# Designs tried in a protein design run: designed miniproteins, single chains, continued (3). Part 16

Each design is a single chain, and the fold is of that chain. pLDDT is the mean over its residues in the fold that is shown.

## One batch from the design tools (miniprotein)

Design m8523
Fold by ESMFold2-Fast:
Structure m8523 (fold): chain A 91 residues (1-91)
Amino acid sequence: KKEEIEELAKEAEKHMEEAVKILMTKQKLSPEKARLTVQARFIELAYGKHEAAQAVRDKYGLPELNPEAKEQVEKAAEKLKKAEELYRELE
């Protein structure tokens, strides 16, 4: 069960890294802007922090995610949610 949580966390990280790579290669964003764009979307999807995510986008002038990058962030959020559910079972 603990191994499953660690595996899900690694899978989520892999999807986040893939999203950053897509933004850098296809949208030609700097590494810094790519990471901020991915993090803003992840916070919005994983934690429902829509206002905080939008504030970051507005402050740094971040573009909308490429559809492929958006899909990767959605997969990362799903993996994190599953890891949280398993972690609660360990209480």
Scores: mean pLDDT 80

Design m8524
Fold by ESMFold2-Fast:
Structure m8524 (fold): chain A 82 residues (1-82)
Amino acid sequence: MEGREGGREAARKGEEGDNKGAAEAGNRAADAARESGSEEDAREAVRGGTEGAVLGKEAVLGGTAAAIASIGAGVEAGAKEA
């Protein structure tokens, strides 16, 4: 799975102490999941980002920010049309 593979890379980068790389990998995994349109891929990306968060603070920011942005965009679009 594209999202899961990116999430694993984020976790590995966090473990190596590469916080910037971990955050970037987390965001990239979430973006790929959104492009595929698969909510399950998106959840796998968030899951991988969360595992990276145990190892690095920037991985938390990367994964969580991407997930929140995706949800927020959907809510804003719906509210504006309503």
Scores: mean pLDDT 55

Design m8525
Fold by ESMFold2-Fast:
Structure m8525 (fold): chain A 93 residues (1-93)
Amino acid sequence: MEEDLKEFKELLSKMIEAVKKNPEQGLKLLREALDKLQEIMEKGDVETIKEAYELFKKALDEIRKINPEMKDFLDEIRKQLEEAYQKKIEEKK
């Protein structure tokens, strides 16, 4: 799981940089980051899931600053992510 978290951090960094230069590539990487986050939520322990969730929220906030036009899309992702996160943490006790 520590390896997955490291890959996730690298993916988030690439996503932020891509959004600055090419929003289309940024959106593709955002989808890849969501898939990786879902994998971490399924396989990770509570602490790993919490760290990944906080990292992803921080990355979404950075994208929102870089491209305000994505606000509605990012807000919807954030809402869905919060609901999924709360459910997963409760399931893992």
Scores: mean pLDDT 80

Design m8526
Fold by ESMFold2-Fast:
Structure m8526 (fold): chain A 99 residues (1-99)
Amino acid sequence: SVEEKVERQEKAFEEAVKKAKELDPEEFEELKEKELEKLGPGSYGEILAEWRAAKKIAEKLKKEGKPIGEEILKLLEEAKTPAEKLREIGDELDEELKK
């Protein structure tokens, strides 16, 4: 169950980033770099920067009346933030170890 939930969230994240990247590759890379400057280097910073870049592109597309913007936002909600995802996985592992 934990593995299925993680796989679902990971697929949602990958799809959101892929769609944002395909729709506006230059804007995505520029936004990702700006977020990385705020977060610092590291794997966590990279994942969060990609999530934030995808969200900004999706919000822009939604404001322009494009349905794909809302679709990307829904995928990002399923994916959640890396910090929330890691905490949720930790809490579920703790419950399984107590059973």
Scores: mean pLDDT 74

Design m8527
Fold by ESMFold2-Fast:
Structure m8527 (fold): chain A 71 residues (1-71)
Amino acid sequence: KEEAIAAVQRAVKSLLDAGKEDEALTFAQRAGDLIAQGKYEEAIRLAVEAARKSGDEETAKWAEEQLKKIQ
């Protein structure tokens, strides 16, 4: 749970820092819905994809580590 929230927040920041405001909003809405449904693994996977899309490989790798903790 906490891992998913942290991964999503960092991915949103990566998208915003990359100037991808529309993608950040769409991602935040989708990931928020997944977290509300208890789908934490799926939320983290979206965070990995969003971070990579923004070019933030460090955040993407960190998010994959969070995924391993909850699997």
Scores: mean pLDDT 79

Design m8528
Fold by ESMFold2-Fast:
Structure m8528 (fold): chain A 77 residues (1-77)
Amino acid sequence: SSLSAAVEAAIAILRTAPEAVRAELAELVKNGLPTSTLSPEARAVLERLAAALGYPVGEHLPLGLAMVLGLALSALE
């Protein structure tokens, strides 16, 4: 499915990121935090994920990107 492919692509990108960056992205997804709370390094990883998956990045995550990120981060725990 398109969701499964998106999750696998997100896992591949997240595996290249430091654990601290993955932890920041997990908090962003879990608590619905604004993207302005991210470090520059975590923001750069989020921008790469969004570009790879075809999502815009604004003040908050689009629902589709939040779902993909949540599933990918859970798979890496």
Scores: mean pLDDT 86

Design m8529
Fold by ESMFold2-Fast:
Structure m8529 (fold): chain A 56 residues (1-56)
Amino acid sequence: DDRRQQGEQKMSQLNKQLSDKMEEFDKLDPDTAKQKTQQAIQQATQDMGQVLQQLK
């Protein structure tokens, strides 16, 4: 139960961090923004996947 609550909080934090990073990337040149956005999405996907596995 605590593990589930912690996982939900981590998911919310990861989603917020990704959103914040995307806003920062929008200030960069389009080519750099695209590359950094793809990297951030891949990283977030891995992090979220790990959190989901811990919630089982």
Scores: mean pLDDT 78

Design m8530
Fold by ESMFold2-Fast:
Structure m8530 (fold): chain A 89 residues (1-89)
Amino acid sequence: LLPAPSGLTVEDAVEGGSVTLTVTAPSGATVTWLFRAPGSTEWTEIGTSTDGTLTLTNLTTSDTGFYRARATTSQGTTESGAVELTVHP
């Protein structure tokens, strides 16, 4: 069985700044990053990585919301829990 991505962390951020999302994914996995705006029910794919990190730059308050990591290998797909990012003006 593939383990789910774990250890998903994010720090508080400010407009115009940057933040790095980090997750521990299974070896060889491609990580797809998902975003959901506050009050929305829809998850949107926002990027992929192979190193378990996603750096967001030039932050705006519209980047505030929930983030999740999806790990994909030849054996299947697993998802992390969600974390909340708050971008302060």
Scores: mean pLDDT 79

Design m8531
Fold by ESMFold2-Fast:
Structure m8531 (fold): chain A 90 residues (1-90)
Amino acid sequence: AERARLEEELARAERLVRAIETVEKLGQNLEVPTGEEAKLFEEAKKYFEEKKEPLEERMKKEGIDTRLGPQRMLEEPRAVLEAARAALAA
C-alpha cells in the first residue's frame, strides 16, 4: 500500500516537472505547443496559477524578490520527485 502510494506520487511529480520543463523549452525557442505539448503547457499554467499567490506571500515574509517566483515554483515539484525516488530506493 505505502509503495503504491509513493509510486503514484512519483508519477504525478514526474509529470508536473516534465510539464514545467516543456513550457520553459517552448518559451526559449518561441515555439507554439501542439498535441501532447499543449496539454503539458496547460497543466503547468494551472499549477503556476494555483501556486503564485501562496508562493509570493511566503517569499515576501522571507524577504525574497517575488520576481524569482517562476524559478521557486519548480523547487517544490523537484523536491517531491527526489523525496519519492529516495523513499522507493529504500
Scores: mean pLDDT 65

Design m8532
Fold by ESMFold2-Fast:
Structure m8532 (fold): chain A 75 residues (1-75)
Amino acid sequence: MSTEEIIRIAEGILDAFFNEDAEALQRYLEKLSTLPEEVFQAVLKALQEAARKVLFEGWSKEEAKEFVRKEIEKL
């Protein structure tokens, strides 16, 4: 799986989270779980930190996506 594909899946998870789309969220998480464990855990950590920033620091969806993109690009 390419870095760009991982970013698209992570952005899909954030979109599903903001849209409260549980079915889309499950589908994207299932795709993400096919990654090597180390990569999967790193992406989950980035997504959890982005969600924390949205909930507690007033970040927009666009800011959350940019944060997650930058974290994945470091992998």
Scores: mean pLDDT 83

Design m8533
Fold by ESMFold2-Fast:
Structure m8533 (fold): chain A 103 residues (1-103)
Amino acid sequence: MKEEFDRAIEALRELAKKLPPEVQSLADRFIEEVRRAYESGFSKEEIERVKQTAKELLEAVDKYETDPDLRLEVRGHVSRVLALLGKAAGLPVEEIIKFLNEL
């Protein structure tokens, strides 16, 4: 689990380097909040913070990134990170799907 999670974070970090500066700042914040949620033992407050930042990140990607393939790739990587975080937190699959659909 941790190795898959770390790989997903690094993949998103590398992808973020290709994004506009406005989006890079939100991607960095998302990564730090995801790490904090993991290190906190998955507190509900930290998970809700991650969810809100993920939404803001994807809205910024849609606004500032013009490449539709790159937009889709970012959404895929964010969704993977969130799914792995949810699994590590022991969330039911239905709650993870709901979480992703709210993005």
Scores: mean pLDDT 82

Design m8534
Fold by ESMFold2-Fast:
Structure m8534 (fold): chain A 94 residues (1-94)
Amino acid sequence: GPPTEAQIEAAIDQLFAEMDRDGDGVITREELRAFLRDHLQPVYPLSDEQLDASVDLIMDFADKDGDGVITREELRAWYREVFGPPNGSPNYTA
C-alpha cells in the first residue's frame, strides 16, 4: 500500500544516515549527488548530466530556503511528493 508515516520516517532516517555522514542535520548537494550515484546507478544507468539534473530538481524542490542544503523536514516533504501518494492518487497495490 502507500507508505505509512512510520515507513516514511524510517526511509528518511535511512536516507539521512547514509547522506549526512557528518551528523550536522543537513544534506549538501555533494552528499545528495553521491547518494543518488551510488543508489541509482547500479539499477538505473544515469549519465553525470542526468545525475546533476536530478540533484538540481531535488534541490530546487527540497531546498526551500535556497541555502544549498536540505534539512530533514525538507527531505521528508520531497520524499512524500516523490514516493508517497499525491493527493490521494490511487496506488494500485495487490
Scores: mean pLDDT 68

Design m8535
Fold by ESMFold2-Fast:
Structure m8535 (fold): chain A 73 residues (1-73)
Amino acid sequence: MRSRFTVEAETAGAVGEATLELEDGKIVRAEGFGAQELADLQRAEEIKANSPSDEAAREKLAALAAERKARLA
């Protein structure tokens, strides 16, 4: 099954508003994203899927966002 959603930039380190379609956890369509942003979104989905709680996911997602910020600095 495909899921369509608008992602929050803060969640995956993406900038601006964008739309994704996912199938079995894979990005099959995206608008408004570059290749690095898509990779960050895929890692964010893996973190959410493998985290035992929303708090743990939030901390790992914050670390991912910090890594992205460091790469752009």
Scores: mean pLDDT 60

Design m8536
Fold by ESMFold2-Fast:
Structure m8536 (fold): chain A 87 residues (1-87)
Amino acid sequence: GYKEEFEKKVEEFKKRAEARIEEVEKSKDLELAEKELREFKEEAEALRKELIEQSLATREELEEFEELIRELLERFEEIIRKIREEE
């Protein structure tokens, strides 16, 4: 159903984002961190567009997805800040 498709796509997106965050945090490479942040933002925008165009999410589910994006974005920005402070 639509709910199962939404949950699957969001879970897969979250797993990819978590893997990127872990790699960046372990590498402490600023250039890699900035690249992964750009790719994360591009994937977030692509998934947002897909969810809207395919009507895979309710308004409430889209709000939950936006909150997830904000949380992950803040985590990326914190790691980038820490890397810059260590260089």
Scores: mean pLDDT 83

Design m8537
Fold by ESMFold2-Fast:
Structure m8537 (fold): chain A 71 residues (1-71)
Amino acid sequence: MGDNIINAMRSLSRGDRDSAISNARSVGTPSAQRAADYAQNGDFGSAMYYLRRSAEDIGIDVDEMTRLATS
C-alpha cells in the first residue's frame, strides 16, 4: 500500500502519467482512485493532493511520504 503511494507520487513528479495512474489505482482507497482520475486528465497537482489524502486515510505520515517521493 505505502509503496504504491510513494511510486505514484514519484511517477507524478517525473511526469510519468501511466505509471502514476497504475500505482494509484493499486492503492484501492477512494482518494487514490480520485488521484488516478486527475492524473489521467493531466492535473498532476490535484493528483498529488489526493495521493497525500490517501496516505492520511491509511495512517501514513504525509510529509514523510512526500519527502521520499521527491528525494
Scores: mean pLDDT 77

Design m8538
Fold by ESMFold2-Fast:
Structure m8538 (fold): chain A 104 residues (1-104)
Amino acid sequence: MIEVLEEIADIIVEGEARIFALLDNKAPVSEIQKVADETLAKLRKIAEENNDENILKLVDEMEKSYKLALEYARQGDYNRAKLIAGSAAGMALISLSVEKLTLS
């Protein structure tokens, strides 16, 4: 179980790094959306394979935040998009850290 939480954390961190690089370079919203969708799809697959409703809920909240971030990026507000995307990833990582403490 801890190994699954570590895999999820790695996916979130890698996804955030890719999204941040694209936002910093003011990349097309379609490219940012593709990375967000790929990240969420990987997380959802792991949650479903482990029948973990809490992780599925976490992924759903991240999806809502990424959609909001993409709306700001579409408006040219890349700084706000980055803050929203970073907040979503940060909150997800905090939730995973709490789960790890419960399991350790």
Scores: mean pLDDT 83

Design m8539
Fold by ESMFold2-Fast:
Structure m8539 (fold): chain A 77 residues (1-77)
Amino acid sequence: METLRVTMKDGSVKTYKVETKNELILAVFDALVESGVPVEKAIGVALRLIGEILDNPEISLEELVEIAEELHKELMG
């Protein structure tokens, strides 16, 4: 189990507990949409995370959480 931490549009930090890579992808998508990111861009982030898994199927959930947090920061900053 890993924790996804994201900074929302109001400056608050939301945390999502994730046990699987699929749960992480869904949590990131939900966080981006709630942050006001257009659905098509949020889908783009989800597809990029899927691409990371396909390129390295042995990628850890912890490492994927770090990638997801950076992608969220990139779209929010």
Scores: mean pLDDT 81

Design m8540
Fold by ESMFold2-Fast:
Structure m8540 (fold): chain A 89 residues (1-89)
Amino acid sequence: LSDVDRAFLLLAASIFGIPVADALDPSLAGKVGAEILFRMAAGEYPEPVPIPELKELSQEDIDRAIRILRAMGVPQDRIDAAKKVGLAA
């Protein structure tokens, strides 16, 4: 995985309520992708969870992942909430 792909998966795990272990598991990539797509289509966003692993990534990679999430139609308020909780943890 590229660092941008990792940042995307970690932010998506926080935003969509997917366990980080599942989001980062290559064997579950198809299932995780389907869950993200389904939750986006349904408009279902749980409370964001801490993602301490984001601290290991550069701000540039996090910003690229955020642009992808916005392009996909994730609401800005959900991204901001996930950033606040994830980076504070």
Scores: mean pLDDT 75

Design m8541
Fold by ESMFold2-Fast:
Structure m8541 (fold): chain A 70 residues (1-70)
Amino acid sequence: MLSKEEIYERLKAAKTVEEFKKVIDEAVKNLPKSEVIRLLHEYLVDKAIANDPNYEEIRKLVLEKIKELE
């Protein structure tokens, strides 16, 4: 079973939307839904703090996934 820390590292390593979706699917299999939602919020905050130039695109995709999981 993948740890929360390993899943977070895989999220950071994802280079494409497809890779991101695969990591989320893996997270849902290994973690409770509430934990996946929390991890996605943490990921979004980290991206905002880092001033990622693709932040708005990342934010939209992350928020859409959170909405699907709720």
Scores: mean pLDDT 75

Design m8542
Fold by ESMFold2-Fast:
Structure m8542 (fold): chain A 99 residues (1-99)
Amino acid sequence: SEAERQRLLAEMLIGVFEIHAAVLKQTFLSFLQKHPNDVAGQQALLNAIIGELDRTVQRYVDLLRQEVSPELAARAEARLRELRDQTVAELQALLQQYS
């Protein structure tokens, strides 16, 4: 059904975002471990990852607004932004550990 297609699309995009965020967090942790004294490089990578997360959220939100009901799109946007904020907080905590 159309309603089932819309729910699956929203769930898929949220799931893909969670995987993408986890990969970026692992990439950041690896960089911190290999470059513990490169404070400028650590800050630059953190900013680059935040920018990538923000662009991905916006791209997924734009797609959801075109493909699903406004109510489902709003709910999925809230979840994507929550995951983004959680990931950013975790990245900042990792940076503080290596500062």
Scores: mean pLDDT 92

Design m8543
Fold by ESMFold2-Fast:
Structure m8543 (fold): chain A 85 residues (1-85)
Amino acid sequence: DARVEEALREAVAEFIAKLEEKGYKVISVEFLPTEDGIATARIDVDINGEKRTLVVATRLVGNKLIVVIAEAGELGQTEIRELPP
């Protein structure tokens, strides 16, 4: 659904702006194929000298857009965490 993909692009742009405002360096952004109605992007970011991978996912449920932002853990294990407010 093009609306979910457009919403993901907007959410990623807003999230990158917030990361840069916090002084974090955005290294790369990868948009993944939409699967099961979920559009996903991976963002590699340098947080105080530590490379982290953040995930932004969007899904449309009825007339509501759900946006999830989570951190993928290092060491090849996926530990999804919500970012602090």
Scores: mean pLDDT 70

Design m8544
Fold by ESMFold2-Fast:
Structure m8544 (fold): chain A 71 residues (1-71)
Amino acid sequence: DMDARIQQAVQRNNDLLLNQTDQVIQKLKDQADALKKNSDPATKKEIDDQLEQAIKSVKTQHKLVEEQKKK
């Protein structure tokens, strides 16, 4: 069984994710830009694809947390 402390930690992390979604996305973009500075075109494309997937994942988690709070 999850105790109250674990449940509180999960809720706190979900709240931080909702409040920091834009900050997390910006950090992902900054990291991708840094990686691309010395990369060849094929590697840059791969980094962009990974960035897009990561951003979509973050946005999906944000929506799931919003729906859970609504219920």
Scores: mean pLDDT 70

Design m8545
Fold by ESMFold2-Fast:
Structure m8545 (fold): chain A 77 residues (1-77)
Amino acid sequence: SLSLLEKVLREVLGEEAVEEMRALAEELGDAVDPAVEAELRRRFAKALEKLSGVPVDPEDEESVKKAVEAARKVLGL
């Protein structure tokens, strides 16, 4: 969820990095370049891995799902 994404990014990267990503998303408007979308997904996967301690492959949905469940426990969600 968007709320989980925001909490994970703030916890791992800090508020400044979240503001930078928000500004980038706003600048791109209605359409995001696929390369930028892939970079954002990779940054989220790294943040999720650091918070959960579970290896995350952004191309593997099962890997992401397991890490999301672990991160939810860490965040008390």
Scores: mean pLDDT 66

Design m8546
Fold by ESMFold2-Fast:
Structure m8546 (fold): chain A 74 residues (1-74)
Amino acid sequence: MMVEELSKVNLLTEKLRRAAENNDWEEVEKILRQLIEIRRSHEPDSTVAIAIDQNLRSLAEKFPELKPLIERLL
């Protein structure tokens, strides 16, 4: 259900933030790939896809190193 998917997105986003804070770029790439897989499974205008895009944008503003990785994987 959508609610379960949003919970998973929020959990993965929090793990991604912690990995980036720890400079664990292998874990960052792994979590990014999982979020992108979830995003691809949904319509671009879905609540889940929008939440992923917003979360990744916010994290990229705080961790500029994420921006090239996000652009490469999208």
Scores: mean pLDDT 80

Design m8547
Fold by ESMFold2-Fast:
Structure m8547 (fold): chain A 76 residues (1-76)
Amino acid sequence: MELSLEEAKKILLEQGATEEEINSLSDNTLKAIAEALTTNRPLSEIAKKYGVEKETIFNFSVDLGVRALVEGVEKV
C-alpha cells in the first residue's frame, strides 16, 4: 500500500512539519517521509521505492521526532 500525496501531507503536518517545509519537498520525498513515520520499513527500501536520498528521509523524520519530544522548548 502506498500513501497518496494528500495523506502524506496530512501525516507530515500532524507530526509538526510546516506548510513551508512541505512546499519545499518533492511529492516523492513527502511520500517517503510519511511512509517512514507510519511504518517500520527500512529507510533504504523507502529511499529506493520513491527515488529519494536515504539521508533526506532520515534527517527529516528525526527532526520531526525531536520536535515532538521537545514540545514547547527550542530545538538546538
Scores: mean pLDDT 73

Design m8548
Fold by ESMFold2-Fast:
Structure m8548 (fold): chain A 100 residues (1-100)
Amino acid sequence: SSLAEDRLAIAERLAAEAVRAARAGDLDTMKRLLDQIEQMAALAIFEGDLDLAREIVALLRRTVEEVLAVLDPEQAAELRAWAERSLAGLERLIAQQKAA
């Protein structure tokens, strides 16, 4: 739907902003934007739009990789731990929605 395309476009803009924030050393903004993308994926799962959810999860995964490339090792370790938990959580929610 056009609404799903609009939501993906919003998530893509947030992802680009998260990478820019990371490059600028604005870690609070980067973390907030990544959290917003995670919440958008969770909302898509809750609404039953698993195709949109998978696209946003893939975007989140790619955005985390780009951010990790520009962070100091300590900050990268913290983000890696957050991303592992968040992505695993979203994958479990997708599996539960498919099983329902």
Scores: mean pLDDT 89

Design m8549
Fold by ESMFold2-Fast:
Structure m8549 (fold): chain A 92 residues (1-92)
Amino acid sequence: SEKEKLLKEAEEKYEEAEKKYQEAKDLETQARDLMEQARKLAAQSTPSEAEKILGEAAEKVNKLQTEANKLLSEGYELKEEADKLRKEAEEL
């Protein structure tokens, strides 16, 4: 039925959104781990080396955060589309 087709499409979009949220969370974890390792290395380094280590880590963290934010945005869009499809199915 038309209702079953809409519900299936909604389900698939919810699953895609969940995967994107999980990928974003994994990138956030990577960013945290990277900064923790950089802080440990910086603590064992000269001031000049520490500045370089922390600067390079900050750049990598910024890239990971940008990618995570993009995934979250895409996930939210998929969830909104899924919500609309589910509502359309409920009106049938």
Scores: mean pLDDT 90

Design m8550
Fold by ESMFold2-Fast:
Structure m8550 (fold): chain A 58 residues (1-58)
Amino acid sequence: PSKEELQKAAKESDAAGARAAIAGASPEEMRNAGVRALAKTLGISEEEARALMESGAA
């Protein structure tokens, strides 16, 4: 994905995590919601989305 697509996906991931938190989700559920939003936005698997988040955080 391009840098712009990654930025957009990161914003969608953050928004999904925030919505889960407002709904009373656990930290693990918030992270999983973010991973799903990232995967859906980029059109990749949840496993690939997790790997991207870990690589991008380094």
Scores: mean pLDDT 75

Design m8551
Fold by ESMFold2-Fast:
Structure m8551 (fold): chain A 91 residues (1-91)
Amino acid sequence: SLKEKALELLEEALEAIKKGDYLKATLLAMQAYKLILKAVEETKDPEEQLKILEEGIEAFRRLLEASKDEAVKETLEQLIEVLEKKKKEIE
């Protein structure tokens, strides 16, 4: 599923952050973000939409906690903010 692929990319992004590969981490995080939004848009069940967003937000927050680079942190915070706003629109 799009959700499973997005979560796999976020796990890869976390490993990239741990290795200090911030460019790879950012690109993987951006791809996962796009897949999460697409999964939410294509899903007609509000409960499943909320689960996708909640799992995605948790995964992005793990990346944020692991990151020490200011630019990566700023990017992740912006992506989390968009997903949190989308969650509130569905709730």
Scores: mean pLDDT 88

Design m8552
Fold by ESMFold2-Fast:
Structure m8552 (fold): chain A 97 residues (1-97)
Amino acid sequence: AEREIAILLTAANLQVVAAQVAYEMGDRETSRQALLDAAGTLDEAAKVAEQNGHTEAAKYLREASEKVRELADQDPIDVDGALEVVREASRKADEIL
């Protein structure tokens, strides 16, 4: 489970980096979609954590997913904030797991 969660968190981080690149290139729609994809990946990581008895980690990952969705809906999109949220979620998951 820990390895699967780590893979999903790596994927979420890459998705937010893709959102940052798209945003810098002026592609707001691609940036927003990449952030929503990252939020979905965090929801998957939370589900895997919960299925393996890591209820506290699952809670943090769901809160991170919700926060990334909020940041994607902001005008302007807060991509830097989303990157920080995903990095902190990864750090907390490593501490708990």
Scores: mean pLDDT 83

Design m8553
Fold by ESMFold2-Fast:
Structure m8553 (fold): chain A 82 residues (1-82)
Amino acid sequence: SKEEVIAKFKETFEAEKAIVESQLKGSEEKKEEALKEIEEKYEEVLKKIEEAKDAEEAFQVAAENQRELAETYLKAVEKAKE
């Protein structure tokens, strides 16, 4: 179901966020900025998934945006070091 796709996407994000958070370095301010950027990108992607017509479209949207979310993680980690 679409609800199951959404639930699994949320669970996956929480696990990934925990890993990213454990790898953040720099000041507390920079870490907070990095986490905010990650959370904002996650909410953008989640909204697109929730707007999908059915489970198949929700899965396609999640898969297509997974790369962009991963790139956001990497960029946030690097920026936090600055």
Scores: mean pLDDT 82

Design m8554
Fold by ESMFold2-Fast:
Structure m8554 (fold): chain A 74 residues (1-74)
Amino acid sequence: SMEDEINELLKEWEDLALRAYLEHADDPAAVARLEALSRETQARLDEARKAGDVEGARKIVEESKERIEEIRAE
């Protein structure tokens, strides 16, 4: 279902975000960026879910994952 697809995307994002947080837990600047990104991503995903926009949700998760990987590479 559409809901199952969005939930799978969320799980992938949550797993990546948690890894990034743990890797940078001693870096307050990186933690602040991850927390801000998490809030932004959740708000965007809530709107996509309300609209039934699976492709929008996928794009949001993909963009968020790219930003998380940038933080992880620092």
Scores: mean pLDDT 80

Design m8555
Fold by ESMFold2-Fast:
Structure m8555 (fold): chain A 78 residues (1-78)
Amino acid sequence: LTEEEWREAEATLYHIKGFIADKAGNYKEAAEWYEKAADLLPEDSPVRRDLYNQAADAYEKAGDTEKAKELREKAESI
């Protein structure tokens, strides 16, 4: 794997970890994984935008409305 391919694979793994945490009700943990996954992807990636929105939703469920707003702004910048 190239460095780029490895980052994409790692982003996929973090997305899966976030999904599992979200379904378990561990919203803060889910948000952190989704955010980490998004941060690994290029700025022009539509998947990155979707991951920031998923992280924002998870932070909002965890009660962190300020962090959720920050990540929604990042999603819109793509």
Scores: mean pLDDT 82

Design m8556
Fold by ESMFold2-Fast:
Structure m8556 (fold): chain A 87 residues (1-87)
Amino acid sequence: GPPAEPPPGRYVKLELSPSEDGRYVRYRVFDEEGKLLVDKTSDIPVEDVRSSPEARARVLREIMEDAQKVDPTVTGLEITRDEILEP
């Protein structure tokens, strides 16, 4: 059943795709209703994100910080589309 209390903050939907040149990670963050909160290209290369757990963690932290600049109640990311991390 549903939890007795909601978890602190909220989860937003994350879509990961390659940038227009295919070299960098483009990320789009949507709220639970599908409203676009963030559409940005990271300065971290796709290859670094795929090959390094540390680079992956840095990208996810960057995305979280950008989402929190738009909505400070955001506490988590749900990856709903992944063209970068999953083959």
Scores: mean pLDDT 78

